# Ledger of designs, part 88: designed miniproteins, single chains, continued (4)

Each design is a single chain, and the fold is of that chain. pLDDT is the mean over its residues in the fold that is shown.

## One batch from the design tools (miniprotein)

Design m15237
Fold by ESMFold2-Fast:
Structure m15237 (fold): chain A 56 residues (1-56)
Amino acid sequence: SMAEKVKEAQEKEILALAKDFLKSGVTREQVIDYLMRVMGLSREEAEKIVKEAEKE
């Protein structure tokens, strides 16, 4: 669906942002909170993105 394609594109952008935050010394918990509150992600979605960002 179109919603799924938009979600995938946004996830790539958000993943890059999460990587930058973690490299800047922002904690995992703070990044999760930011993604949920500012980007409107669910906790599950935010945790998946942060885990992927941590692998890098």
Scores: mean pLDDT 77

Design m15238
Fold by ESMFold2-Fast:
Structure m15238 (fold): chain A 62 residues (1-62)
Amino acid sequence: MSKEEAEEEMEKLLREAYEKGLSLDQVQELSLFALEELEKNSPEEALKLTKEKIKELLEKAK
């Protein structure tokens, strides 16, 4: 997976997270997290970690 492809998938995931009930502040924190992970890790790993963080935040919001 290219960095560009991962960025597109992350944008989609952040949009879906907002639609599922995360606040704008939480989505902004996720965006910063995703950017940091893309700089430190492979695109695949960064995407995986971003998905895990979104899942945890949505579970906690119940």
Scores: mean pLDDT 79

Design m15239
Fold by ESMFold2-Fast:
Structure m15239 (fold): chain A 62 residues (1-62)
Amino acid sequence: SMEASRKSQEAMRLIDEGERYKEQGDYETALKKYEEARELAREGGAPGIEQLAQKKIDELKK
């Protein structure tokens, strides 16, 4: 659906934003962006993007 497509695109944008915050050393904001991306990817039925966001979250918690 169009809504699922929009959620997938927004999830990818949130991952990109999270990467930018991580590069700046703002891990708290990066985590929030990745968590939002994971939720949107799940809602949009995009398991690949959801898995990517989860890996980014796990990486920050190591």
Scores: mean pLDDT 86

Design m15240
Fold by ESMFold2-Fast:
Structure m15240 (fold): chain A 65 residues (1-65)
Amino acid sequence: SEEELLREIGRTLAYMELAIAKKSPDKKKAAEEVKKTVERLRDAGFISDEDYEEILKEIEKLEKE
């Protein structure tokens, strides 16, 4: 379905941005940018609640660095 496809794309985008953020010299700024993107994806329904929660935990871990 279109909904499932959009959630797969949203998940892929979120994890890709997270991976890039983990390699950023400014991890706090990168983490905030990923968080905003993931929040927008969740609000649009382009990411599942489960994937959102998993990514948010990784973002919070990155913010502490």
Scores: mean pLDDT 84

Design m15241
Fold by ESMFold2-Fast:
Structure m15241 (fold): chain A 64 residues (1-64)
Amino acid sequence: RDELIRQAYDLMLQGQRARDEGNLEEAIEKYRQAAELARQAGLPPLAEGAERNAEKAEEELKKS
């Protein structure tokens, strides 16, 4: 459980780094993985935050 929480946060950080580097496809993948682990860990607010970040990255990708 604690490992899932830590991994979810690590994936959120990786997604943010990928997005900052302009790698939107990688950012979307990392955010979606973070959301899945957050759901498994029983942290709905973290999962919702990760999904929102993935949606923002998807919108940026559509604009490219």
Scores: mean pLDDT 81

Design m15242
Fold by ESMFold2-Fast:
Structure m15242 (fold): chain A 73 residues (1-73)
Amino acid sequence: SEAVELARKAVEYARKAVEAKKAGDEKKAKEYHEKAGALQKKVKELLEKDPSLIEEVEAAIREEDLAVQEAAE
């Protein structure tokens, strides 16, 4: 589904943001983080229309949120 595909892209951008931050590229880290956030927001809206996908998509998003928080320390 579109929601799952967008969630996977959000996860990918979140990981790229973490990697960019570790490399000291704050501008790229911010760009990837913002892209991940925008995709996550769109996924959340789509999940309101298809609740059957909630558990799997939310789990993937939460894992990436934790990775971003660890990089922010």
Scores: mean pLDDT 74

Design m15243
Fold by ESMFold2-Fast:
Structure m15243 (fold): chain A 79 residues (1-79)
Amino acid sequence: MQKLIENSIEAAKKALEEGKYKEAKAGAEIAVELAIKNGADPKLILEGAEVLKKAAEKLGDKETAKKAEELAKKAKEEL
């Protein structure tokens, strides 16, 4: 599971870098959800949430960006 989450976050980062914001957002959402449900390393949750926030901001999705920011803050509390 950890490796799958890591790979999903890396894929989302690559999509974000390539300007594929909708793909990056969807990938990051799935990766963060899996990380939380499986008790993954808070660092992975933080990385996924940061990608999700950036993708959501690029799309003008303020609600998802705010949710991602709150998830990132919570993950930092665990580090």
Scores: mean pLDDT 82

Design m15244
Fold by ESMFold2-Fast:
Structure m15244 (fold): chain A 92 residues (1-92)
Amino acid sequence: MIEEYKERIKKDPNDARAWYNLGLELYSQGKYEEAEEYFKKAIEIEESAEAYGGLAIVLYKLGKIEEAKEYLAKALELDPGSAAAIYAEDLL
């Protein structure tokens, strides 16, 4: 639930997983610009293949193709088996 993730962030602003999950919720609602901000915040706290893959997908949806490819490469470098990275690669 989005409210649960917002509460987690308020208690611990360094909860990278909560920022990532909030980004996923916004992405599912078509709020790509907001999702981009939350995925970037998750990455700033803790780099992960999932967060880089999510960011790549969002950037692709926003038409930022070159940036999307850059972050996809980072996701694949961290974990080539990441579901998010594989999904982003299929789009790009």
Scores: mean pLDDT 80

Design m15245
Fold by ESMFold2-Fast:
Structure m15245 (fold): chain A 55 residues (1-55)
Amino acid sequence: MAEEYLRKAEEALAKGDGKEAGKYADFAGVAASNEGDQETLERAVELGKEARKLE
C-alpha cells in the first residue's frame, strides 16, 4: 500500500499537481510508518516537501 501511494504522489508531481502529490505523499508516509519501512517513509517526506514547493 505505501508503495502505491508513493507512485501516485510521484505521478501527481510529474503533472505539477502539488495538492494531490502532497495528499498521496502523506498517505505513503502514514502507511510506511505503520509498516516500519524507513526508506519509503523518507521518500514520502521528500515528495511532500517537493509538493509544497509547487503550492
Scores: mean pLDDT 80

Design m15246
Fold by ESMFold2-Fast:
Structure m15246 (fold): chain A 68 residues (1-68)
Amino acid sequence: SRLDRAIADLESLARTLEALVRAGELSVDEAIAILEAYVADVARTLSPAERAELEAHAARLIARLRAL
């Protein structure tokens, strides 16, 4: 489904961003901004219920990035 792909892509992006932050190539704030931009872009293609689920996944990943 579109939602399953969006969640998988979001998780893959978050892993890449975490690696870049750990390597000192990106700040935490820059990584969060990239992830939020992806969510905003993809959310436009989803139903309200699917958007809420994607945003819940994003919130957990953002919390992990903030903990770095």
Scores: mean pLDDT 88

Design m15247
Fold by ESMFold2-Fast:
Structure m15247 (fold): chain A 107 residues (1-107)
Amino acid sequence: AKIRVALSVPEGRAVPGETTTVHAIVVNNGDEDATVEVEVRVYVDGKLASVVKETLLVAAGATKSVPVEVFVPEGKTVRIEAVARVDGKEVARDAIVIEPDGRVRRA
């Protein structure tokens, strides 16, 4: 795939009751520069809590990051989805879950 997106949490763990910075990492493995729309959706116990949209110019072979501040409520599950679009078309997706104990897993 020419464009990839991956969600990353520092140290692979969040602290329940605190805000953590989640990075949506966009990689352009293509031979051309791309304008990438990144949409990050945060769900708390299955309910949409926030949406972040950023438009990035990602040069050929480059990596860019979108930092998203996410509050992790105690005793709740947080799902984070990232979608990358080019010219309105979805080209990449990633999702993670932060468990109530702060452990991060791929969704």
Scores: mean pLDDT 88

Design m15248
Fold by ESMFold2-Fast:
Structure m15248 (fold): chain A 75 residues (1-75)
Amino acid sequence: LMEEAVELVAEAVNVAKKFDDQVTATLTLAGVTVARKAKDAEGGAKIARKGAELLEDEEAKKLLEEAARLLEKAA
């Protein structure tokens, strides 16, 4: 679950087309990865939700929303 969430956030970095979206997705990936190592699924979910709100790319946004759902289930 947390590993799958990290994979989805990494995919969001790949699909993001604009530089600002790539930066947002990359920072979200760093935050979710730290949360996974800390076993903080609740914190990871909040980070993924915040990243999704900041993204303009619809496909990257959906990936972060799905990552947040997996992290919420892991909490």
Scores: mean pLDDT 83

Design m15249
Fold by ESMFold2-Fast:
Structure m15249 (fold): chain A 88 residues (1-88)
Amino acid sequence: SLEDEINKLKEEIKKLVEEYDTAPASERDSLKRKIVSLAQKYINLKAEYLYERGEFDVEEVQKLYDLELKISRMSIDEAFELIKEEIK
């Protein structure tokens, strides 16, 4: 289901963030880019899922769209730090 895909993405992001902390310097940039890409997919998918259900807070959906917009305007380093804070 779509909900299962969202949950799987969230767990994958968390796992990659943990891997980043122990990764060699040569792998960190690649991991960071992958984490940001997956987080953008997660945010988009979650916003669409909540919107389609009609059982949502409009402010919650708007916050997800605002988060995606912020990430798209940030450097990869800034986006990575924001993702670590927002996707717990």
Scores: mean pLDDT 82

Design m15250
Fold by ESMFold2-Fast:
Structure m15250 (fold): chain A 59 residues (1-59)
Amino acid sequence: MEELKEIVLATIRQEARKLGLSEEQIEAIVETFRKLLEEGEPIQEAARVAARMIEEAAA
């Protein structure tokens, strides 16, 4: 995995856990992030989608 992708994935997992999301919710967000990258989305846009999912799941 590219270093930047690894850092972003670690950040997503840490932020979601701090907000009290379940491992199932974290896995779904991570899978969405990976899927967006596979579809050719820029890493910054994939990260924005993941951040929005974390916010909505924490609400």
Scores: mean pLDDT 80

Design m15251
Fold by ESMFold2-Fast:
Structure m15251 (fold): chain A 66 residues (1-66)
Amino acid sequence: LSEEQRLEAEEAMVRMAITVAARYGSKEELLETAERLKKKIEASDLSEEEKERLIKAAEETAEKYL
């Protein structure tokens, strides 16, 4: 996989995790899941550009269900 394909897959996984929390959890659980994912992304060894893109995906997906 190219770096772009890997990053697209990571974005899809982040969006899916939040969507699952939105569909089956409470609003509180949705917010907790989004916050947990953002913290994990920030703590990772990914580039700042990759972190920004993944955090944006998490925030936009969560906002869509709030």
Scores: mean pLDDT 81

Design m15252
Fold by ESMFold2-Fast:
Structure m15252 (fold): chain A 79 residues (1-79)
Amino acid sequence: MSKEELLELIREAAERLKASGLYILFSEESGTVIADAVISEEGEVTLSNIKYVNSKQLEGTSMILILLEGGKAKVIPLP
């Protein structure tokens, strides 16, 4: 899974859930994204400071955790 594909899945998940909460997105492929995300009340996601991380140490299953902090969500890799 590429960085672009991961970001697209994150956006779709946020739009579908439309919830101000914790989101967990799973990837089986080596690749994890670190980004700052802002979720609007309408479920629109804006991403900034995007970094792609090689997840060789997470070979098999990669988890992308989206944390909501003060109306701002962070996308981070889980170790």
Scores: mean pLDDT 48

Design m15253
Fold by ESMFold2-Fast:
Structure m15253 (fold): chain A 80 residues (1-80)
Amino acid sequence: ALEEGERLYEEGLEAYRAGDYETAARHFRQAARLFREAGDLRGAASAYFYLAKALHALGRTEEAERAFEEARRLSEEWRK
């Protein structure tokens, strides 16, 4: 799960840098789920932040806002 999450996160970053925000959003969403399943809250928070950025670039602002809030929540939790 963690290793697959890391791969999808990296693929998401490549897509994001290429301007392929739909592919980036899909990969970051999957990565966030896998990181959360693995207990990697920091990884999940990072994936949700990039998901939010990709969704914002697509003009899907309400979904982006929800992803930003999820990232913030997870960032607070991983301090434990």
Scores: mean pLDDT 85

Design m15254
Fold by ESMFold2-Fast:
Formats: sequence, C-alpha cells, structure tokens
Structure m15254 (fold): chain A 60 residues (1-60)
Amino acid sequence: MEEELEREINRALAEMILGITKKHLSKEQVEKVKPLIDEAIETGSLEKVREAIREAKKLA
C-alpha cells in the first residue's frame, strides 16, 4: 500500500520534471534527460527521479 503510493508520487514528480525541463531547456537538452525521466515514470523509482534531476541541472 505505502510502496504503491510512493511509486505514484515518484511518477508524478517525473512528469513534472519533464514539463519544467521542456520550458527551460532546448529540445536537444531535453532529449538527453528524457531516457532517465522515462525510466523514472516506468519504474516509479525515487533514485531514477534523482538521476533525472541531476542530469537536468548539469544541462541548465
């Protein structure tokens, strides 16, 4: 029960990160982050969400 809620929250965070990066990064930079974001959405993993944020910050 708690794990499912956590995964749903992490997926929502990954979707928000995608929306924010599309506003601030170029299409080319978004394409570099997208695989990590897609994996975070698929798995609901907090570690994958953190990886996506780190990569986006390096490009911004």
Scores: mean pLDDT 80

Design m15255
Fold by ESMFold2-Fast:
Structure m15255 (fold): chain A 54 residues (1-54)
Amino acid sequence: MTPEQREAIRAEIRRLVEEGRLDEFDVPALAKKYGITPEEVERLFRETVREVVG
């Protein structure tokens, strides 16, 4: 995963947290869009949510 892809995914997660729309986060769709594994997207989700709400 490139730094640009990581930041794009993190920006999407931050936006969804701020809007209260975390239930709209589609792990398989983002994995396919950025050419990464679902496990990598899930890791970024956990890390980003922790940073935003911690």
Scores: mean pLDDT 77

Design m15256
Fold by ESMFold2-Fast:
Structure m15256 (fold): chain A 57 residues (1-57)
Amino acid sequence: SDWEAFLRARELVQSGELSVRELAERAGLSPSTVSAILSGRRPLTEEQVRRIAAAVR
């Protein structure tokens, strides 16, 4: 599921296996947006979940 892939992406960033910049580039989002989403400073949209999920598949 997209949500499971999103959670995997978050784990990879938290463990240092993937950088916020690299994830942002793959997802077509800004690094600041990805950082804010992963830190919980910004609510998630379904579109952002789909893009981040696609970036780690």
Scores: mean pLDDT 81

Design m15257
Fold by ESMFold2-Fast:
Structure m15257 (fold): chain A 60 residues (1-60)
Amino acid sequence: NAKEEAIKAAEETAERLGLSPEQRQEVVDLAKKLVDEGYSLEEAERAAHRKAFELAQQQA
């Protein structure tokens, strides 16, 4: 299930980067939205990773 895999990848990335619960939810919501819009699992994962990285950079 691509949506479940995208959500899991987004959650794991957010956890690894030490994001806040609010930021984790934002990353997960992006992954869900992209899969629901018909993007591939790989595309959803890349977008979620990019978003998580951007949020982590803003905290520095």
Scores: mean pLDDT 81

Design m15258
Fold by ESMFold2-Fast:
Structure m15258 (fold): chain A 86 residues (1-86)
Amino acid sequence: SPRRHVILEFRYLVAASSVDFVELRLERNPQPTPEQKALLLEDARATIALIEDLLEEARKYDPSRVPRVEEVLERAKAVLARVEAA
């Protein structure tokens, strides 16, 4: 349905923006304090979980979106690895 496609696109934009926001926070503060790093790890993991849920819904309702969602998931995992290394 057109409404489901709009919701999936909105969720994709939210997911991509969430990845960008964690990456931007790390870029602006590449040596976070232990407290700041804990918050970045929490946000990065929450973002991955959100993208994984979106990926499952994309596979069920709009498989054409799967490659774009998988790309954002790989970016999210790379950002998490960078936060873990910080």
Scores: mean pLDDT 88

Design m15259
Fold by ESMFold2-Fast:
Structure m15259 (fold): chain A 70 residues (1-70)
Amino acid sequence: GKELEELKERLKKLEEELERLKKEREELEEKYKEEPSLENIRRLIATSLRIIGLEFEIEIIKKKIKELES
């Protein structure tokens, strides 16, 4: 069905975005270890919150895909 294909395409895009954000978080963690500044910790926290939100969206879409395939 079209809805299932659209959800799978959306999932792929969100997983690609999550991979990019996780890489950014690793870079920010390294920067914070070398230079623990308020700005660096704020950036790290902001990126971590974005990752959490994206992981929730991915979980919701995966659940919808499973329900449609069942």
Scores: mean pLDDT 86

Design m15260
Fold by ESMFold2-Fast:
Structure m15260 (fold): chain A 89 residues (1-89)
Amino acid sequence: SEKNRELTKEVAKLLQEALAEVAKDPKVSSKELAELTRLATEALLAIQNGDYEKAIELLREMRKKAEELGVKKAAKLVEEAIKLVEEAK
């Protein structure tokens, strides 16, 4: 649906900004960045498929990992993405 496509675009923008903040942090390893990128990609695919519960689960895992890495700005951006998906279901 058009509404689902708009949701996917808005969430993708927030997740790309979050991953950019993670990539700027010199203490974050390539493996940790790759794992967050995998979670973001899987969450976006879940949204595209209308599986909002799975998307929220993946985004919560991504937020927790960003918090554990100390990248507060990334964690905040992922939290905004979670809110958008929760409002859509």
Scores: mean pLDDT 89

Design m15261
Fold by ESMFold2-Fast:
Structure m15261 (fold): chain A 67 residues (1-67)
Amino acid sequence: SVAELDKKIEEIARKYGLTPRETAVLKLVVQGKSQRFIAAGLDISQATVSRHIRRIEERIGKDPREL
């Protein structure tokens, strides 16, 4: 469910020290949203989304698309 997924992502964000923006990106990535969709939804560039995904990956130690 969306509520269970949101709870899991918030726990990961707290554990790994993700920013609110990185947390928002992570929620959309785990839902399978494209970088273009995330950029449009958060009103940022695709390059910024890519940078956030890279930082999340560095912090959690794995591809955020797996979680």
Scores: mean pLDDT 83

Design m15262
Fold by ESMFold2-Fast:
Structure m15262 (fold): chain A 58 residues (1-58)
Amino acid sequence: KADEVIEELKSLLPKLDPETQENVKRLIENLKFAKENGSKEVVDHVIEVAKEYIEKLK
């Protein structure tokens, strides 16, 4: 499920202004780090934050 959110964020990158692109890139990095190094609780929390951010971008 983290992979789905990462792919959605990546698909938005070409449509965004440079400032927002940097914020989205940081979110992708945080999601990848949490997926590889975090507990399930941390991963679920970062996914929620990323989903809220995606909704604000639309």
Scores: mean pLDDT 77

Design m15263
Fold by ESMFold2-Fast:
Structure m15263 (fold): chain A 72 residues (1-72)
Amino acid sequence: SAAENRERARAGAEGGLLNAKGLMEALGETVKEVKVEIGDTRGVVTVKGDKHVIRMTLDVETGLGTVEISPA
């Protein structure tokens, strides 16, 4: 159901946030901004550090996850 997909997207986004913060800390950067967006089938986490932006996306319908690291 849409509600179950939304709950899975939220849980995936929470896990993605912890992982993105951990990666930012491993890079020696301070987390400056965090954005979490929960849709019906997709969770998106964006973490901005000193030099990089990490964006993690999980589509709970397809199971596709992506991690993007770009200059800030």
Scores: mean pLDDT 79

Design m15264
Fold by ESMFold2-Fast:
Structure m15264 (fold): chain A 55 residues (1-55)
Amino acid sequence: GPTRLTPEQEAIRLEAIRKANEKLKGLPDDAGLEEIEKISQEVAEEYRKRLEELR
């Protein structure tokens, strides 16, 4: 198969997507690109950290 994620990795990925969507919905209508990039970076960092915690 093209991509091999464990069920745990897939769950973490879905959680990261959900968290990103919630944060993006919380932004004001005039939110700049920098605010969007900050949320993206925070979610990506959390995702990476959680993957590294898997045994």
Scores: mean pLDDT 74

Design m15265
Fold by ESMFold2-Fast:
Structure m15265 (fold): chain A 82 residues (1-82)
Amino acid sequence: LAEAHFALGSLLKNQGKYDEAVKEYQKAIELKPDFAEAHYNLGVALKNLGKYDEAVKEYQKALELNPDFAEAKDELAKAKEA
């Protein structure tokens, strides 16, 4: 079920429905706290809502869970430059 909430969140994010995407990714994380991809995508949705500090924390969590997560490293590098 964590995967179902993650998939719905990703669909909503792709439609630009970032507020709804955030809620679905949070549900995925509640069901599976070690879900690195959910933390990463939550960060992307938060960034699109202008919540940069929250996005950075989620990217950091994704990278803690998966140290080889290239996309999370890239987003953290961009956030440090901004």
Scores: mean pLDDT 84

Design m15266
Fold by ESMFold2-Fast:
Structure m15266 (fold): chain A 55 residues (1-55)
Amino acid sequence: MREGAEKAGKQLGLSARDAVRLVAANTGVSERVAARALEESGGDIGKGGRLAAAS
């Protein structure tokens, strides 16, 4: 799957939605911003978190 949130979810054993929520909660951004960051990072949780925080 090309969706970063789905790849991130698989890495953590979570659903795509739960991965988005986790990144949003850790960075203080909205789920929309977190989802975009995870797509931009290709599903890398660390990179997605950094991109979300930089938004």
Scores: mean pLDDT 75

Design m15267
Fold by ESMFold2-Fast:
Parts: C-alpha cells; structure tokens; sequence
Structure m15267 (fold): chain A 88 residues (1-88)
C-alpha cells in the first residue's frame, strides 16, 4: 500500500505511455496513463496525455473530461487542447 504509490513510478508510466503515443499505439498508451494516474492522481501530465490520446482517437467527450482534469491540476497546455476538443 505505502511503497507502491510513488510519484516517480507515476512519472515512469507516463513516459512509457508517451513513447506508445508517439508510435500511434493509442489504446496501449491509455493503459499506461491510467496506471500513472492510479499511482498519482495529481499527475497533470498523465491526465493531459490521456486526454490527448482520446482526442486522437476521435473520442472528444472523454478528451474534454481528461483535459479538464489536467487544467484543474495546472497543466500549461491543457486549456488549449480543451478548447480544441470542445470545438470538434
């Protein structure tokens, strides 16, 4: 319980997800980002990239939800993509 929820582990899962996203493996990237937010629900970067993966899949409703979370957590680019997802 105590040792499993490390911020560094969440950052590692987020980085692995970003590599999958760069390869166009959106469903696999989503699983890694979900693991990151499970370990650190305040990881704004993981929420942002989760939204971006859904945006690229054309699932704009989910993208809006996750970008909104990232914006609430202070991600500097979340508001830009949130506006784009709402316009789509």
Amino acid sequence: LEEKAKKGDAEAWTELGKRLLQQGKFDEAIKYYEKAIELDPNNAEAWYHLGQAYFYKGEYEKAIEYFTRAEELGHPKANILLSAAKAA
Scores: mean pLDDT 79

Design m15268
Fold by ESMFold2-Fast:
Structure m15268 (fold): chain A 63 residues (1-63)
Amino acid sequence: MKKKAAEESLKLAEEYEEKARRLREEAERLFKEDRRKGLLADASAGAYEVGAAAHRVSAKRLL
């Protein structure tokens, strides 16, 4: 069912978005201690944001 697949993609997008948000918050804390670790956490957050966007696009195509 296309609708069920779209709902699954939306759930994955929401999970990735939440993961990215938490990594962004962690990056802000890490920048206070170690700029390099902060940059790595920020880059990881960006990767999850891209993944979330891909899942949202997939869901939109299925709906």
Scores: mean pLDDT 80

Design m15269
Fold by ESMFold2-Fast:
Structure m15269 (fold): chain A 61 residues (1-61)
Amino acid sequence: MGAREAYERFPDSAHARTALGREYLRQGRYDEAIEHFQEALKLNPDYKLAQQGLAEAERKK
């Protein structure tokens, strides 16, 4: 897959949800972080940052 096709495959909504999840994670709000990471993964299941964030939030909960 080319770089341009990769950007088309990763919608901005997955980026936004992952950024929100990471912010809640930093605040210790693990339930809210989990919800946003799960929504990001519904939009793009291959989104590595959301997968890693979800695992970390679940471990710290």
Scores: mean pLDDT 73

Design m15270
Fold by ESMFold2-Fast:
Structure m15270 (fold): chain A 82 residues (1-82)
Amino acid sequence: MSAKELIEKAEELNREAEEALKKGDGKKAAELAKKALELAMEALKKAETPEEVARAVGVALAAIGILAEAEFLFGESGSAAE
């Protein structure tokens, strides 16, 4: 996938993760946010423009925030790699 496609997919996964948090499904939210973070990091490696870099960084930070919220509100052990 191109950097743009990876960014767009990661943005979609972050949106789905936020909806999972609203539903109270912290494990699903964490899984979706982790996937979004992976895609955002891959997009950073493939980014060819400053705009793509900025978007990928923004998506990665959003995913980290969602993941932290999911672990705080709904996580059992809180054993995160971050």
Scores: mean pLDDT 79

Design m15271
Fold by ESMFold2-Fast:
Structure m15271 (fold): chain A 69 residues (1-69)
Amino acid sequence: SKEELQKLINRLIGLKLRKIGLEFDKELLEKSDLPEEEKEKKLKELEEEIKRIEEEIKRIEKEIEKLEK
């Protein structure tokens, strides 16, 4: 349905915005003066969260494609 499609699109937009925010946080962290060990730990956590969001984005994009057919 059109309402179901719109809900998925809204969720997709939200996930893409969250990913952009996390990628920005990652760039700031890489440029920070934090101790190397702390920086590495936080970068790993951010990369893992970005990966989870990317996987969810792909799942939702496939669902949108199915509903548009």
Scores: mean pLDDT 85

Design m15272
Fold by ESMFold2-Fast:
Structure m15272 (fold): chain A 68 residues (1-68)
Amino acid sequence: SPSKEELEKIKKELLPLAEKDLKEAKELGLPEEEIKYLEEMYEAAKNKDWKKIEELFKERQKEAQALV
């Protein structure tokens, strides 16, 4: 498991990364479903809702596995 210090760094880096991804997705005109996912991720990161972030990652992993 990540250390408390490593988790704090991840938390600090996740918000600007989620913001960047959302901005780029909107500028590129990605599908509404993708933009909605990124908006939920950004909102969860902004609110420090780690449970929601974990659920969103698991949902994306499950979709990726379904494509194989």
Scores: mean pLDDT 75

Design m15273
Fold by ESMFold2-Fast:
Structure m15273 (fold): chain A 74 residues (1-74)
Amino acid sequence: MELSEAEKAALEARLEAAGVAPSDIVDAGYVPLGDADAYAVYAETKNGRTVPLGVFPTKERAEAAANYVLSLAK
C-alpha cells in the first residue's frame, strides 16, 4: 500500500529517462499481466504517449505506484 522511497525514486527515474516532466502527466494506471499476478504500471502524457514504469507483484502495489505518479502531476 505504501511505496518505499526506493520504489518512488525508481518511478521518478523512469519518467526522467523517458523525458516526461511531472506536469506532462495526465493519467496513470496499471494493467494485469496474464496469470503471473503481475501488474504493469504506466503513465499517460498530454501528448498521448503511454510510458511504461515497471511491473509490480500485486494489484495493491501497482495501484500505489499509479497513485504516486498521479500525485506528481497534481
Scores: mean pLDDT 79

Design m15274
Fold by ESMFold2-Fast:
Structure m15274 (fold): chain A 66 residues (1-66)
Amino acid sequence: SEAERLTELGERHYEEGDYEAAARAYMRALLLDPDNARAREGLAKLVKEDPDTTMAAMLEVARAQR
């Protein structure tokens, strides 16, 4: 599914240290499937590691979602 693809993309960006891109991908996955445990755990991990970047990315995705 698209949510699964976005979750995998988020995991890839996380491994590469691109927390902004990872947060965007996880947030988009959760907007499509709020029950996606992998995406929720990935985003929670990002909030712990880089809260400011993660929050900014989440707000950007939410604002663009119309």
Scores: mean pLDDT 85

Design m15275
Fold by ESMFold2-Fast:
Structure m15275 (fold): chain A 62 residues (1-62)
Amino acid sequence: AEAYFEQGKAYEAEGRYAEAVRHYKKALALDPGFAEARANLGALYGRHRDDPEVRRAVTTTL
């Protein structure tokens, strides 16, 4: 879970928001109680929900 969260932060820092969303979702799949991953995912989607790739990554299930 932690490794996916760190990778998600790295993608977000690079402006690769869809990849960041996917990695935060993987972190939450492994640890549903990972509050920081959930918070980062929510904030990222809230700011970039008009991005079609971010929207797709959020709505696509694994």
Scores: mean pLDDT 75

